# Designs tried in a protein design run: designed miniproteins, single chains, continued (3). Part 3

Each design is a single chain, and the fold is of that chain. pLDDT is the mean over its residues in the fold that is shown.

## One batch from the design tools (miniprotein)

Design m8077
Fold by ESMFold2-Fast:
Formats: structure tokens, sequence, C-alpha cells
Structure m8077 (fold): chain A 75 residues (1-75)
């Protein structure tokens, strides 16, 4: 599946998409879903940084670390 486009989204909208992707990965327990979620979170962090939304960046960094830990557990 293509990565979601976070361009033009507010911080709240970015976080809603991020949480939905994490929920889908948790429901599937699929390593590939977690890897795609990690890529999406990296894109979301870049967009939030560009928008100077430091709160959203901080939350996304915590979510990214959580996803990385799950990838290590499933690898």
Amino acid sequence: MPLPDFTGLSGDEILKVAYQLIDQAQQSNDLSEYQQTLKALDEAIEIARKNNDLITVGILLLLRDMVRQQIQQLS
C-alpha cells in the first residue's frame, strides 16, 4: 500500500492517521504492517517539523520508538 500523504494536515489530523496505522499493525501482528507504519511515522515527523509543530513531533517520536521496539520483538 502507498504511504499516507501527511502534506497539508494539522497536527491533530497527523496524529489521528498515525494512531490508526498503529492500531491496524497491532490488530494484524504483521511485521510488514509495522515496517510500513514506521515509514509513515518518519514522513509524519518530517511534515510536523516543517510545520514547527513541536508537540506533534514529540508525540510522533514516542510512537516511532514504540513501533521500533515491536519490530525488534517480531524480527
Scores: mean pLDDT 83

Design m8078
Fold by ESMFold2-Fast:
Structure m8078 (fold): chain A 97 residues (1-97)
Amino acid sequence: MKKEVLDLEVLRALALMAFAVAKSAYEQGMTPEEVAEFLGRHLDLLAKQYPELAEEFRRIRDEAMEALKAGEDPVTVIERAGDRVIELLDKKIKELE
């Protein structure tokens, strides 16, 4: 396996865990504002770790922040953002295989 593919698969696993933790934390009493801060931090970290997809990760962040400000269900926003991140990573992994 190419090192870049392995690095992306690790990033994918970490992203899945981060979004699952965000959903669980919200269900345990995290506010929508705290969800926004959590998602913003994690998407910014993804952008720093994989600069080639940084613009896409920032777009997902901005769309998630807008949805939360508009009063969308935080669980739905977390799941949508997570799905889009995983889709981007899966596409990039496939391109490198």
Scores: mean pLDDT 81

Design m8079
Fold by ESMFold2-Fast:
Structure m8079 (fold): chain A 64 residues (1-64)
Amino acid sequence: SPRIEKLRKVLEENERTAEELERRLEELERELGPDDLRVLVYRLIRGGTRALAEHLRRRIEELE
């Protein structure tokens, strides 16, 4: 199904983005410390990307 293919592609891109974001966040926490505002903002963004990935995964399962 073209819809499932599109969702899988978005999920794959989102999961890769989430992994890169985690690596960069770990590096930023090491350099700036956990209480730096920039680190806190990136942690919030990471949470959003993970939530989106879980939502997309459930939607794909519903359509299969």
Scores: mean pLDDT 82

Design m8080
Fold by ESMFold2-Fast:
Parts: structure tokens; sequence; C-alpha cells
Structure m8080 (fold): chain A 64 residues (1-64)
């Protein structure tokens, strides 16, 4: 369920569905998932969305 929710958050933040799937699938830890999402968004010049997704993913991990 955490992977499904994380994918939804990534898509909402502007990450394409295929890319969101790859970030979630390639992540072996919650920390890697957060880093992957943040780095992707920053690489697209979306620094504000990167900070928001970091906070949302941290909350999701704490909830699970």
Amino acid sequence: SIKEKAKELLIKAGVPEEVADQIVLSSTSPEQLIIGAVLYLRSRGKDEEAEKIREELEKLIEEE
C-alpha cells in the first residue's frame, strides 16, 4: 500500500506515471524513494514540488 500511495503522490507532484513506477520499483528503502523523487523533480526545475513531495513521503512512511 505504501508503494501505491507513494506513486499517487509522485504523479500528483507532476512525475509521469511510468517514471513514478520506476522510482518506486527501484527503491529498496523509504530513504531511497524520497531521494529518487526529490532528485527527479529538481532535475526538472521543480524545487518547490521536490520539497513538498519529500514532506508528503516522510508523512506516508511514518503513517505506515
Scores: mean pLDDT 80

Design m8081
Fold by ESMFold2-Fast:
Structure m8081 (fold): chain A 60 residues (1-60)
Amino acid sequence: SEKSEKLKKIAEETYKKIQELEDEFEASGDYSKEAIEEYNKKVEEVRKEAEEKIKKVEEE
């Protein structure tokens, strides 16, 4: 149960961070390849951080 609560928090934080990045990208109105690549890189960074946090919780 404690691990499940930690995993839920990681999922919620990750979801919020990705939504915030998407909102910022959409608000910019910049759909150039450079802007898209920067956005994708930021999303991938958030995803990798979440995967590391999940792995640490699973290996507790």
Scores: mean pLDDT 84

Design m8082
Fold by ESMFold2-Fast:
Structure m8082 (fold): chain A 72 residues (1-72)
Amino acid sequence: EKVKEVVKEAIERARKEGLTPLQLARMVIEKDDSDEAIRVAAHAALLYRQDPEMDPEEIAEKAVELAKKDFA
């Protein structure tokens, strides 16, 4: 939940400011540098790169689910 909100906010800001996927990942890691947040940030950056028009909440949710599979 907490990581999901951080990722969602980072995606919203990245779109507003025209930021790169790597810069989006950096914003997440700067707020939460846990291993979980780093994994979620990586998946979110890849999803954002593939479809930057996708809803921020949807990207965040998918990134969290993908990170859970890597963590388990």
Scores: mean pLDDT 79

Design m8083
Fold by ESMFold2-Fast:
Structure m8083 (fold): chain A 99 residues (1-99)
Amino acid sequence: MTAEEARQLSEKYLEEAKKAIENGDDETAARYIEKAAFYTHQAVGDYVRAGKLDEAARIAEESARKFRELAQMASGVAKKTAENAARDLEAIAREVREA
């Protein structure tokens, strides 16, 4: 899987999570958020391994913002999962920027 393919999958799962939130399905939304976060971590990791630290930080920062936006729309387990995903990516972006 390429970093680009991973980013496309992350975006797809973010859209599925948003639909699940709109339908009031917090459990399904949380699972899609976890999948989106997984693929975002894969993309960030690929850029770090390639020495593209600025790109890795940018992707982590952008994805963290999207998870924060999703958390504002969500409730229950979906909100908590989105907040956790955003926090983890914010930490990764900081570490990459400080490297």
Scores: mean pLDDT 88

Design m8084
Fold by ESMFold2-Fast:
Structure m8084 (fold): chain A 60 residues (1-60)
Amino acid sequence: SLLERAEAYLAKAKEALAAGDADTAGRYAMQSGVLASAAGDEELLAEAERIGREARALGG
């Protein structure tokens, strides 16, 4: 399902962020956000957007 894929990408984004890989974290967070939005999961979208912002801050 879209939701399961969104959760899988978010998990990968969090792993990449914990490893200090800002570029990978940002890409996975973006993919998770797109899928979360399509699934209508506002909480998951908000979390993906937050992880994406943290990745951008780490990489800048």
Scores: mean pLDDT 88

Design m8085
Fold by ESMFold2-Fast:
Structure m8085 (fold): chain A 63 residues (1-63)
Amino acid sequence: KKKEAIEGAGYLFTEAGRARKQDPEKGRELARRLQAMTPEELVEWGKKYREERKKKIEELLKS
């Protein structure tokens, strides 16, 4: 779970950086959420992020 929490934090941090380039306020808010999240919440967020990505890829493969 520790490794999964770090992975989730990495994904969220990357999204915060991307959002900051488009809207600094949204990026700052996302970074604040990252700091407030527990390791368990980071793991859950990372799992949801991967699952949504996987489903989108599968839908593309199904045409």
Scores: mean pLDDT 69

Design m8086
Fold by ESMFold2-Fast:
Structure m8086 (fold): chain A 94 residues (1-94)
Amino acid sequence: SVEELIEKVREKTLKLIQAADEGNVEEMKKAADELVKTIGELLKQLPSLSEDERFEAEVALALALMTLSIISKSPNEDIRKVAEEALKKIEELR
C-alpha cells in the first residue's frame, strides 16, 4: 500500500541518519539502497494517489532528499559518496 511505502521511506531515512552518525558505511549503504528502491516504487504510485496521499508522499520524499543532501556535505568521504550515489539514482528515477 502507499501508506506502507511512505512509512518505509521514513524508516530508511532514519536508518540512514543513524548509520551516518555512527560512521557505519555498510549499514548506510544498505539503508540507502533500500531507500532508493522504495522511492522508486512510491514515484510509480504518485499519478494514482489522492491529493492527501500525494501530499504525504511528497513530504516524505522531500525529507529523504533533504537528509541525503545534508549527508552529502559530510567531511567523511565514504559517507559523502554513499549519499551522493543515492541522490544520483533518485534523480535518474525522475
Scores: mean pLDDT 87

Design m8087
Fold by ESMFold2-Fast:
Structure m8087 (fold): chain A 71 residues (1-71)
Amino acid sequence: EAQRHVEEAARLVKEATEAFEKGDYDKAIELAQRAIEHARRALELDPTNVKARSALIAAENILKVAEKKKS
């Protein structure tokens, strides 16, 4: 349940970071948005989950910097 969404969010954050480092900002944005969705669902199920909160913050940061690179 919550743990599945935490694991998926963490995986997507890692993939978004790799895409960003390779200069694929479109892919980084797509993966970061998916990570945000999973992290939010995890926090809806378990609001105190620190790993879900960390994944959400990381995904939001990747999204912001990747969008800035495309501007």
Scores: mean pLDDT 86

Design m8088
Fold by ESMFold2-Fast:
Structure m8088 (fold): chain A 68 residues (1-68)
Amino acid sequence: NAFQEEIDRAVEAMKLATEVLKELEKEYDLSGIELGRVIGTAFAEADGKSKEEVLEIAKKRAEELRKQ
């Protein structure tokens, strides 16, 4: 069932986003809006890759934002 596979994928993405959010929230002094932007960008750049790759991209984007 392609629809169920899509739902399962969305649920996994939401879990991953929550885990990445918690890690960034602990390590970086960013607002909720900034964290959302960083995570959204990381997911787009990761193109379906692992949690570790999403987190790596998100941390790089958070560092860039923090340097502003």
Scores: mean pLDDT 73

Design m8090
Fold by ESMFold2-Fast:
Structure m8090 (fold): chain A 78 residues (1-78)
Amino acid sequence: AAEEAARAAGEAGRRGDAGEAARAAEEGARAGGADELGAELAGGAAAVAAGAGAAIGDAEAAARGAELAARAGAEGKA
């Protein structure tokens, strides 16, 4: 489900793992029916949010951003 993909991306973001956050978001978006561009956009947004939060030492912001990006992608929102 979209929420499960979002939570997986958020957990990866909290740990500072941008690659895992991107992967979770992309897989969730594809499973949710997003097109190829939508899946890539969700993955990229989740990775950026996770990386940015980690860089400033804000794990909560990293997790929240990755979660929101993954959920939007899985629901087909741009």
Scores: mean pLDDT 76

Design m8092
Fold by ESMFold2-Fast:
Structure m8092 (fold): chain A 50 residues (1-50)
Amino acid sequence: SFRLEQAKRMLEGGSRRSIREIAERLGFDSLSTFTREFTKLFGRPPSSYR
């Protein structure tokens, strides 16, 4: 997913935005949906990139 790849780049780039803000900005239905799909694709949760 292009949106999940973009989220990963934001997290790796040192974005000060909350994980919730990143999910909302990229148009995910909920933080739970974002976290599940991100973890499924990359093998670790978004919080692990902070």
Scores: mean pLDDT 81

Design m8093
Fold by ESMFold2-Fast:
Structure m8093 (fold): chain A 57 residues (1-57)
Amino acid sequence: MLARALKDLPRVPPSVLGAKKGEVVEVLKEYPDGLVLAKSLKTGEVGLVGSDFLEPI
């Protein structure tokens, strides 16, 4: 599933994905607590992001 970042997200290594507002990510896995594992289509990096900060495309 593709999703768009709703705001700028600061990168917090090693596990938290950084993104710019409007950047498209691929959602790989959703967790019950509202976290998702996502891949940046720009950088290819994989990390965790809050689902509240993503809009499905």
Scores: mean pLDDT 76

Design m8094
Fold by ESMFold2-Fast:
Structure m8094 (fold): chain A 74 residues (1-74)
Amino acid sequence: PSWEEVKEIAVKELVKAGISKEKAEEIVEKSLKEAKDIDEFLRLVAKRLVEEEGVSEEKAIDIAMKVKEKLYEK
């Protein structure tokens, strides 16, 4: 998938999980700038959800896994 598609899917899944669109876009943009690959991107998103939004580690991992599934769906 393109990085633009990664951004769109990640923002959508974070919003579905209760994160505001503005904050979801911020977390995703920061993670995209630092990540070398998709797996690092997902790890950084999960870390930021825990650190910035107070999401539990378990829920942050679940959200990241849903993003990964959507990215590799077909």
Scores: mean pLDDT 82

Design m8095
Fold by ESMFold2-Fast:
Structure m8095 (fold): chain A 60 residues (1-60)
Amino acid sequence: SMTEEQKKAVEYSAMGLDIAAISFAKGLSKEEAKELEERAKNGEVEEIREEVRRLSAEEG
């Protein structure tokens, strides 16, 4: 009964990819957030995680 998008969101959260929280904290645009989601769908999870870690470290 979950949609494919909801399943993806759960998978991203399980991987530590809280894209919504990162977008909020870093002030990413909706377009930038969508690019991250598309890259995650394409299997670039490690690349996204590295970018997220770098951004989070710089902010605190």
Scores: mean pLDDT 64

Design m8096
Fold by ESMFold2-Fast:
Structure m8096 (fold): chain A 103 residues (1-103)
Amino acid sequence: KAREIIERGREEVLRHLDEAKAAKTKEEAALHVTRAAGVLERTRAELERLAGPEVARIMEETLREFQRLAGRALAASPEERPAYLEEAKRAVEEGFERAIELV
């Protein structure tokens, strides 16, 4: 159950980030980034309830790193934004991989 929640959360967050990278405006990118952050927060809350505080802590750290990188992406020029979003995507992938190792 916890593994399924992690895998589903990962797929949904990565989909939103790919949509953010494909966005033609900063406003559209921000909308998709907000949706990705929402999925990360819901996944963290669910895992805290089902898998315990260690997995939840990894998700919380992942959310904080994601917010830092996504904030930089949204502040960046249109030309630089995809690179920061790719970095945010990598941070998310690494966080979910760390979480899956504990369940």
Scores: mean pLDDT 86

Design m8097
Fold by ESMFold2-Fast:
Structure m8097 (fold): chain A 139 residues (1-139)
Amino acid sequence: SDEEKIAEALKVADEARKKSGELKPYRDQARKLYPEEFAEVEARARAIVNQAILEALSTGNGEEYGKKAADELYRLAKEVVERFGEQGKLIALGAMAVALETVADSLREAAQGNVDSAEILAKVAKEILKKTDEFLKEL
């Protein structure tokens, strides 16, 4: 039912927001200590997520564009760790917090007005959340 789809979407949004909250200290430190480097990486992370949301909503394929965004975010995180060493880990974790917050906010908004969009964006959020957990295990 539509109620079950909205409940699942809100649950996924809460899971993504919770993971973003756990990573928020890294985001706040990266913004404070490396403002220029973090601003670049934060903008790139938001662009990846926003593009995936647009493509998923236009095609109806949340899983495909969620996986594509998750892979692009993972490559960005690896690039940042390679470029900046130990400070790169902090910047990469902060960028993951931004990506998760961005998709969670869009999913919560969809859940208030559009069941079909909420179902699609829940799939995008699940793929990003899964890849974030995989990245965290490698650090």
Scores: mean pLDDT 92

Design m8098
Fold by ESMFold2-Fast:
Structure m8098 (fold): chain A 109 residues (1-109)
Amino acid sequence: ALDEVLAALDRAIAELERIKKRYDEGMPEDEVFAELRRVLRRLIGELAEIYKKAPPEDQAFIAELIREVARFLRELERKYKEQKMPVKELIDEAIAHLERLKARVEARR
């Protein structure tokens, strides 16, 4: 279960790094944010599927990770829509957040 969580986080981080590169290459900010949201929503879905098959000792931890990613996505949407925060900063914040979650999963191994 935790190895599958790490793999899901690694895929999400890699996709965010690709989105960041596409932004540097001229992708519009609205498209960048749509892609960022898609990556985080997909991660939540992947974690939910891992949760269903996880042993009971890992389920509580994975459920907490799902809630944290979902809360973080809501914060990013608020920062983008209401505060007009640059999408580059939102991507950098998302990558940093997922790297911190990855470290927590690795520490639980």
Scores: mean pLDDT 89

Design m8099
Fold by ESMFold2-Fast:
Structure m8099 (fold): chain A 79 residues (1-79)
Amino acid sequence: MSKEQLEESIEQFEELAKRAKEAGDNKVASQALTALAQLYLEMGKYEKAKEYAQEALKLDPNNEEAKKLLQQATEKIAS
């Protein structure tokens, strides 16, 4: 994606996560936060990626994709 498309995607997923939390939809909120974790990991923003992946897992502990992203972000920070 272009940098502009990446930034727009981040804003869209941030708004989706907020709205899903307001609606009490923890599954959708976890999915949106997982997408944010992936985008920040792609940008090299590993601390942000870790934060979003951790939040996604708090909302949906069975989110396997968020678990993998949390591991990847943590490995990058430790390197």
Scores: mean pLDDT 84

Design m8100
Fold by ESMFold2-Fast:
Structure m8100 (fold): chain A 61 residues (1-61)
Amino acid sequence: SDEAIEKLVELAQTDPEFAAEFRSLVQRVADEAKAQGLTPAEMLRRVREAAEEFLKKYEEK
C-alpha cells in the first residue's frame, strides 16, 4: 500500500494527464460514497482501493 501510494504521488506530480484522470476518479468515488451515506473512514478506504486499482491498470498499459 505505501509503495503504491508513493508511486501515485510521483505520477501525479510528473504526469499532468495522469493527475487529471486521478483527480476525476477520486472525486467520483468520494461523491458516490457520500451519496451512499458512508462514514469518512469507509469513504477513505474506497478511495484508496480505487486509487490502487487505477495505478495497476495504468501500469498494465
Scores: mean pLDDT 77

Design m8101
Fold by ESMFold2-Fast:
Structure m8101 (fold): chain A 73 residues (1-73)
Amino acid sequence: DEERELVLRLIALKLRKIGLEYEREKLKKELEKAKAAGDEETAAKLEKEIEEIEKEIKELNEEIEELEKRFET
């Protein structure tokens, strides 16, 4: 059943996206703390990690959107 396979894949992608969004928010809080402490090295590292996660989220959004279009009539 193609619909079942698409649903399961869509669920898996959405779960991965939720996990990445949660990690991004955690890193953003750590970034705020590093900036408040004046730790420029830690802040720069965290900003780079956030950018990498945001790129992965964007790629997942594109894949999710493509799969969701397959459920449209």
Scores: mean pLDDT 84

Design m8102
Fold by ESMFold2-Fast:
Structure m8102 (fold): chain A 61 residues (1-61)
Amino acid sequence: LSEEERKILEEMLDLAVEAVSLAVQLVIARKEGDEETAARLQAQLDEVQARIDELAKQLGI
């Protein structure tokens, strides 16, 4: 792997950890009927997933 590819993979790992945290919080908010918090967390999760997809595209995946 090149140094550039390694940096992208490390950023993707950090984002994946953030996505898991947001997904867990989203499940809790939905189960508690907190629609406002659920909507906010879903929007944040969508942004993180879009960033992961962009980085994956840069790696040719």
Scores: mean pLDDT 84

Design m8103
Fold by ESMFold2-Fast:
Structure m8103 (fold): chain A 95 residues (1-95)
Amino acid sequence: SMEEIEREVPEAIKQIGLAVGNLLIRQGKYEEAAEYYEELIKKYGEDDAEALFNLGVAYFKLGKYEKAIEYYEKALKVEPSEEAKKNLEKAKKKL
């Protein structure tokens, strides 16, 4: 149906966006990854735990620990994750 297409196409674009952001992190392009995930979150809202978590990882790698904490906490509010909790604890220990 048209409603399914309208729902499915944005989700596919979001998944491609997550894959591109993950590739940037793997390449050590943390500034570009952070900007990319910020645009995804701005466009699709603060309801994607993976995008929020990966933005936290990018900020952590940049030494921006307060921002990393903020986004790990936002990710945990959306969806419980052992990995996000461990990364949050690591970021807090840097302060």
Scores: mean pLDDT 82

Design m8104
Fold by ESMFold2-Fast:
Structure m8104 (fold): chain A 104 residues (1-104)
Amino acid sequence: SSTKETIIQKLRQVIDLADRAIRALEAGNVEEARALVDEIIDLLSEMEKIAIQAGDKETAKEMSIMTASASLALISLDMGDVETAIKGLRNLKRQAEELIKKLE
């Protein structure tokens, strides 16, 4: 369906943004990483609304779980815990990759 294709494309954007955020953190660019995580949260919010509108409760739930992972990364950065933030972003990336496989 066109809805699945749209969500898969946006999930690929989330994976790219997560990878870029991890690289920014590894380089010490915390503010760049925050901006990238904010973009991830916006994309996840958009996909959750798309899933709800389509009646896809399972995909909406997965968006909520990924939003929690992204939010944990921001909280960890506020605490100066870059290692936990990177771990959270890696978990988010894995969750997005697993959902793409489920939707394909």
Scores: mean pLDDT 90

Design m8105
Fold by ESMFold2-Fast:
Structure m8105 (fold): chain A 85 residues (1-85)
Amino acid sequence: SKLLEELKEGFEKAIEAIKKALENVEEVTKEQLEKVLEDIDKRIEELEKLLEENKEDKELVELLKEEIEKLKEAKEEIKKALEKL
């Protein structure tokens, strides 16, 4: 569906932001990494809200759960990077 395509595009942007932050970790400020974490948290919150609103749509639920899990894993990697700064 169009909604699923839009959600995937949003997720891809979040992952690209994470990759960019990690690519130049020595040049990335703590403030920049904290902003990436805030963006990830906001995206997770949006996806969790969609999950609650569409819990009867099995296909959408599975996609949303997978995307949320990937974002949470990415968040942990950013947190590890912050601990090194």
Scores: mean pLDDT 73

Design m8106
Fold by ESMFold2-Fast:
Structure m8106 (fold): chain A 102 residues (1-102)
Amino acid sequence: MTAADVAAALRALADGLVWRGESGRLLEGPLEVDLDPESRDWRVVAEMRGPEGARAAAEALRELADALEAGRTGLRIELESEDGGRAEVWTRSDAVYRRLRA
C-alpha cells in the first residue's frame, strides 16, 4: 500500500467510528485492523471509551492520515486524546522500527 492508500483507509475508519459513536453502536475494547493482511506492513490500533472516546479516536486517526500524506511521520505514531481516544499506525519492518527508536 502507498501512504495515500493508508491515509484514505484511516479516514474511512475514522468516519465509521464517528458514525458508530453517534448511533450508540460502539466497538468493545481496542480495534485492531491490518490494512494489508498479507504483508502485515500496516496495522491500525484504536482504543475507545464510550461515545466520546470514539470521536477522539477518529480525530487521532485523521491526524495520522494528514501526517502520513504530508510525509511528516513515516512509520509508527501513537496519538492519545484527553477524552480517552487512542490511535496507532505502525509497520512490522525492522528498519522502520530502528528509525523510530533511533
Scores: mean pLDDT 58

Design m8107
Fold by ESMFold2-Fast:
Structure m8107 (fold): chain A 58 residues (1-58)
Amino acid sequence: SMKERIDKLVEELKKLLTEEEYQRFLKAIDIMRKYYSDEEVAELLEKALETLKEINKE
């Protein structure tokens, strides 16, 4: 399900973020889910995860 995909992406992002960044991120997801579909939220989260992995890889 899309919900399971979003949950998995959130867990992956949590590993790359500080506790403070993760809490801000969770608030941003709650806002996004009010205005976007689950599919759009999943796509945005995938993009964010790819970007963070690139930054961390150098």
Scores: mean pLDDT 81

Design m8108
Fold by ESMFold2-Fast:
Structure m8108 (fold): chain A 76 residues (1-76)
Amino acid sequence: MKEEIEKALEEIRKALEAGDSEAANKALKELYEALKKAGDEELRKEALRRVAKLLAEALGVPMEKAEELVEEEVAL
């Protein structure tokens, strides 16, 4: 469980560093699916915080804006 989430986070980081938006989007979808299956509020909150930080660094946006973008994806 946590290993799948950690793997997805690592793939997101690598894809963003490489500038590969397709790979980043794929890894992000895999992360959201894993978090949805886990049903763990604490784990979800922690993973989404890490994604927001990666997006803020990669896109050069404020952390608050990155957090909003991530939350919109999981609020469906």
Scores: mean pLDDT 73

Design m8109
Fold by ESMFold2-Fast:
Structure m8109 (fold): chain A 65 residues (1-65)
Amino acid sequence: MLSEEEARKLLEEGERAFEEGNYEKALELYEKVVRSKNELAEEALEKELEAAVKILEEAVKKVFP
């Protein structure tokens, strides 16, 4: 499993990707933290859901303009 230090770095990378508008990359990075089941997993799950919502919104907007 990921160490707390590794999970923290992944969370930071995910936040950076999210800020850059790369929601798919952010989702992948947050998911890795969630799968680690450490103390940061709850925060990562919330951020993963936010990234997933952004991806869904963009996908729906393309199909149903």
Scores: mean pLDDT 78

Design m8110
Fold by ESMFold2-Fast:
Structure m8110 (fold): chain A 70 residues (1-70)
Amino acid sequence: MVERLRAEIERVRRELAEAVAAGDWERAAELARRLGELVAELYEAEGRPEMAEGARALIEPAEAALLALG
């Protein structure tokens, strides 16, 4: 259900932007993880498992980068 995944991605993206604006880096890191997992699910649903694996591989570096800002 690609449309539902896209809607969820946009919701999490907005929450991530709000967390960053508030300086809540712990919440931003958690939301970045969720966003990466949703993007991976979207790639899997579109028949692109290699892109999904790549998206998951970027989650830990993105979390680390956001936590380093706090």
Scores: mean pLDDT 82

Design m8111
Fold by ESMFold2-Fast:
Structure m8111 (fold): chain A 63 residues (1-63)
Amino acid sequence: AEELFKKGLEALKKGDYESAVKYFEEALKIKETKEIYLNLGKAYLLLGKFEEAKEYFEKAKKL
């Protein structure tokens, strides 16, 4: 989880939002955390996928 989350953050910093989503989704399969949901929302927002971004921000708020 930690290694995949780190790779997702690095992808976000490089502007590779699609890879960031993939790494964060794989991290979620191992452990669900508010931090991963928030960063998934951010990655989807940067991709212009506003509905998906909203869904992940709502999941983060519930945790």
Scores: mean pLDDT 84

Design m8112
Fold by ESMFold2-Fast:
Structure m8112 (fold): chain A 68 residues (1-68)
Amino acid sequence: MKLTEEQLEKLAKELLSKLKDEEKRDKLIDILLEARKNNLTAEELLERIKEAFPELEKTAKELLEKLL
């Protein structure tokens, strides 16, 4: 299922609030920008988040299920 820009913004705000490190926040922002630019599905975005931030996988999945 394709994510809207509004859904991506809500996900970004929640996930970024979980990260205290600026470098990790920048990396997550890059992933979210790639998702928007390439029209990634929720499942594709989850895989990218899981690869970069395995600790955020459960939170991201819960948020995406709530937004979809």
Scores: mean pLDDT 77

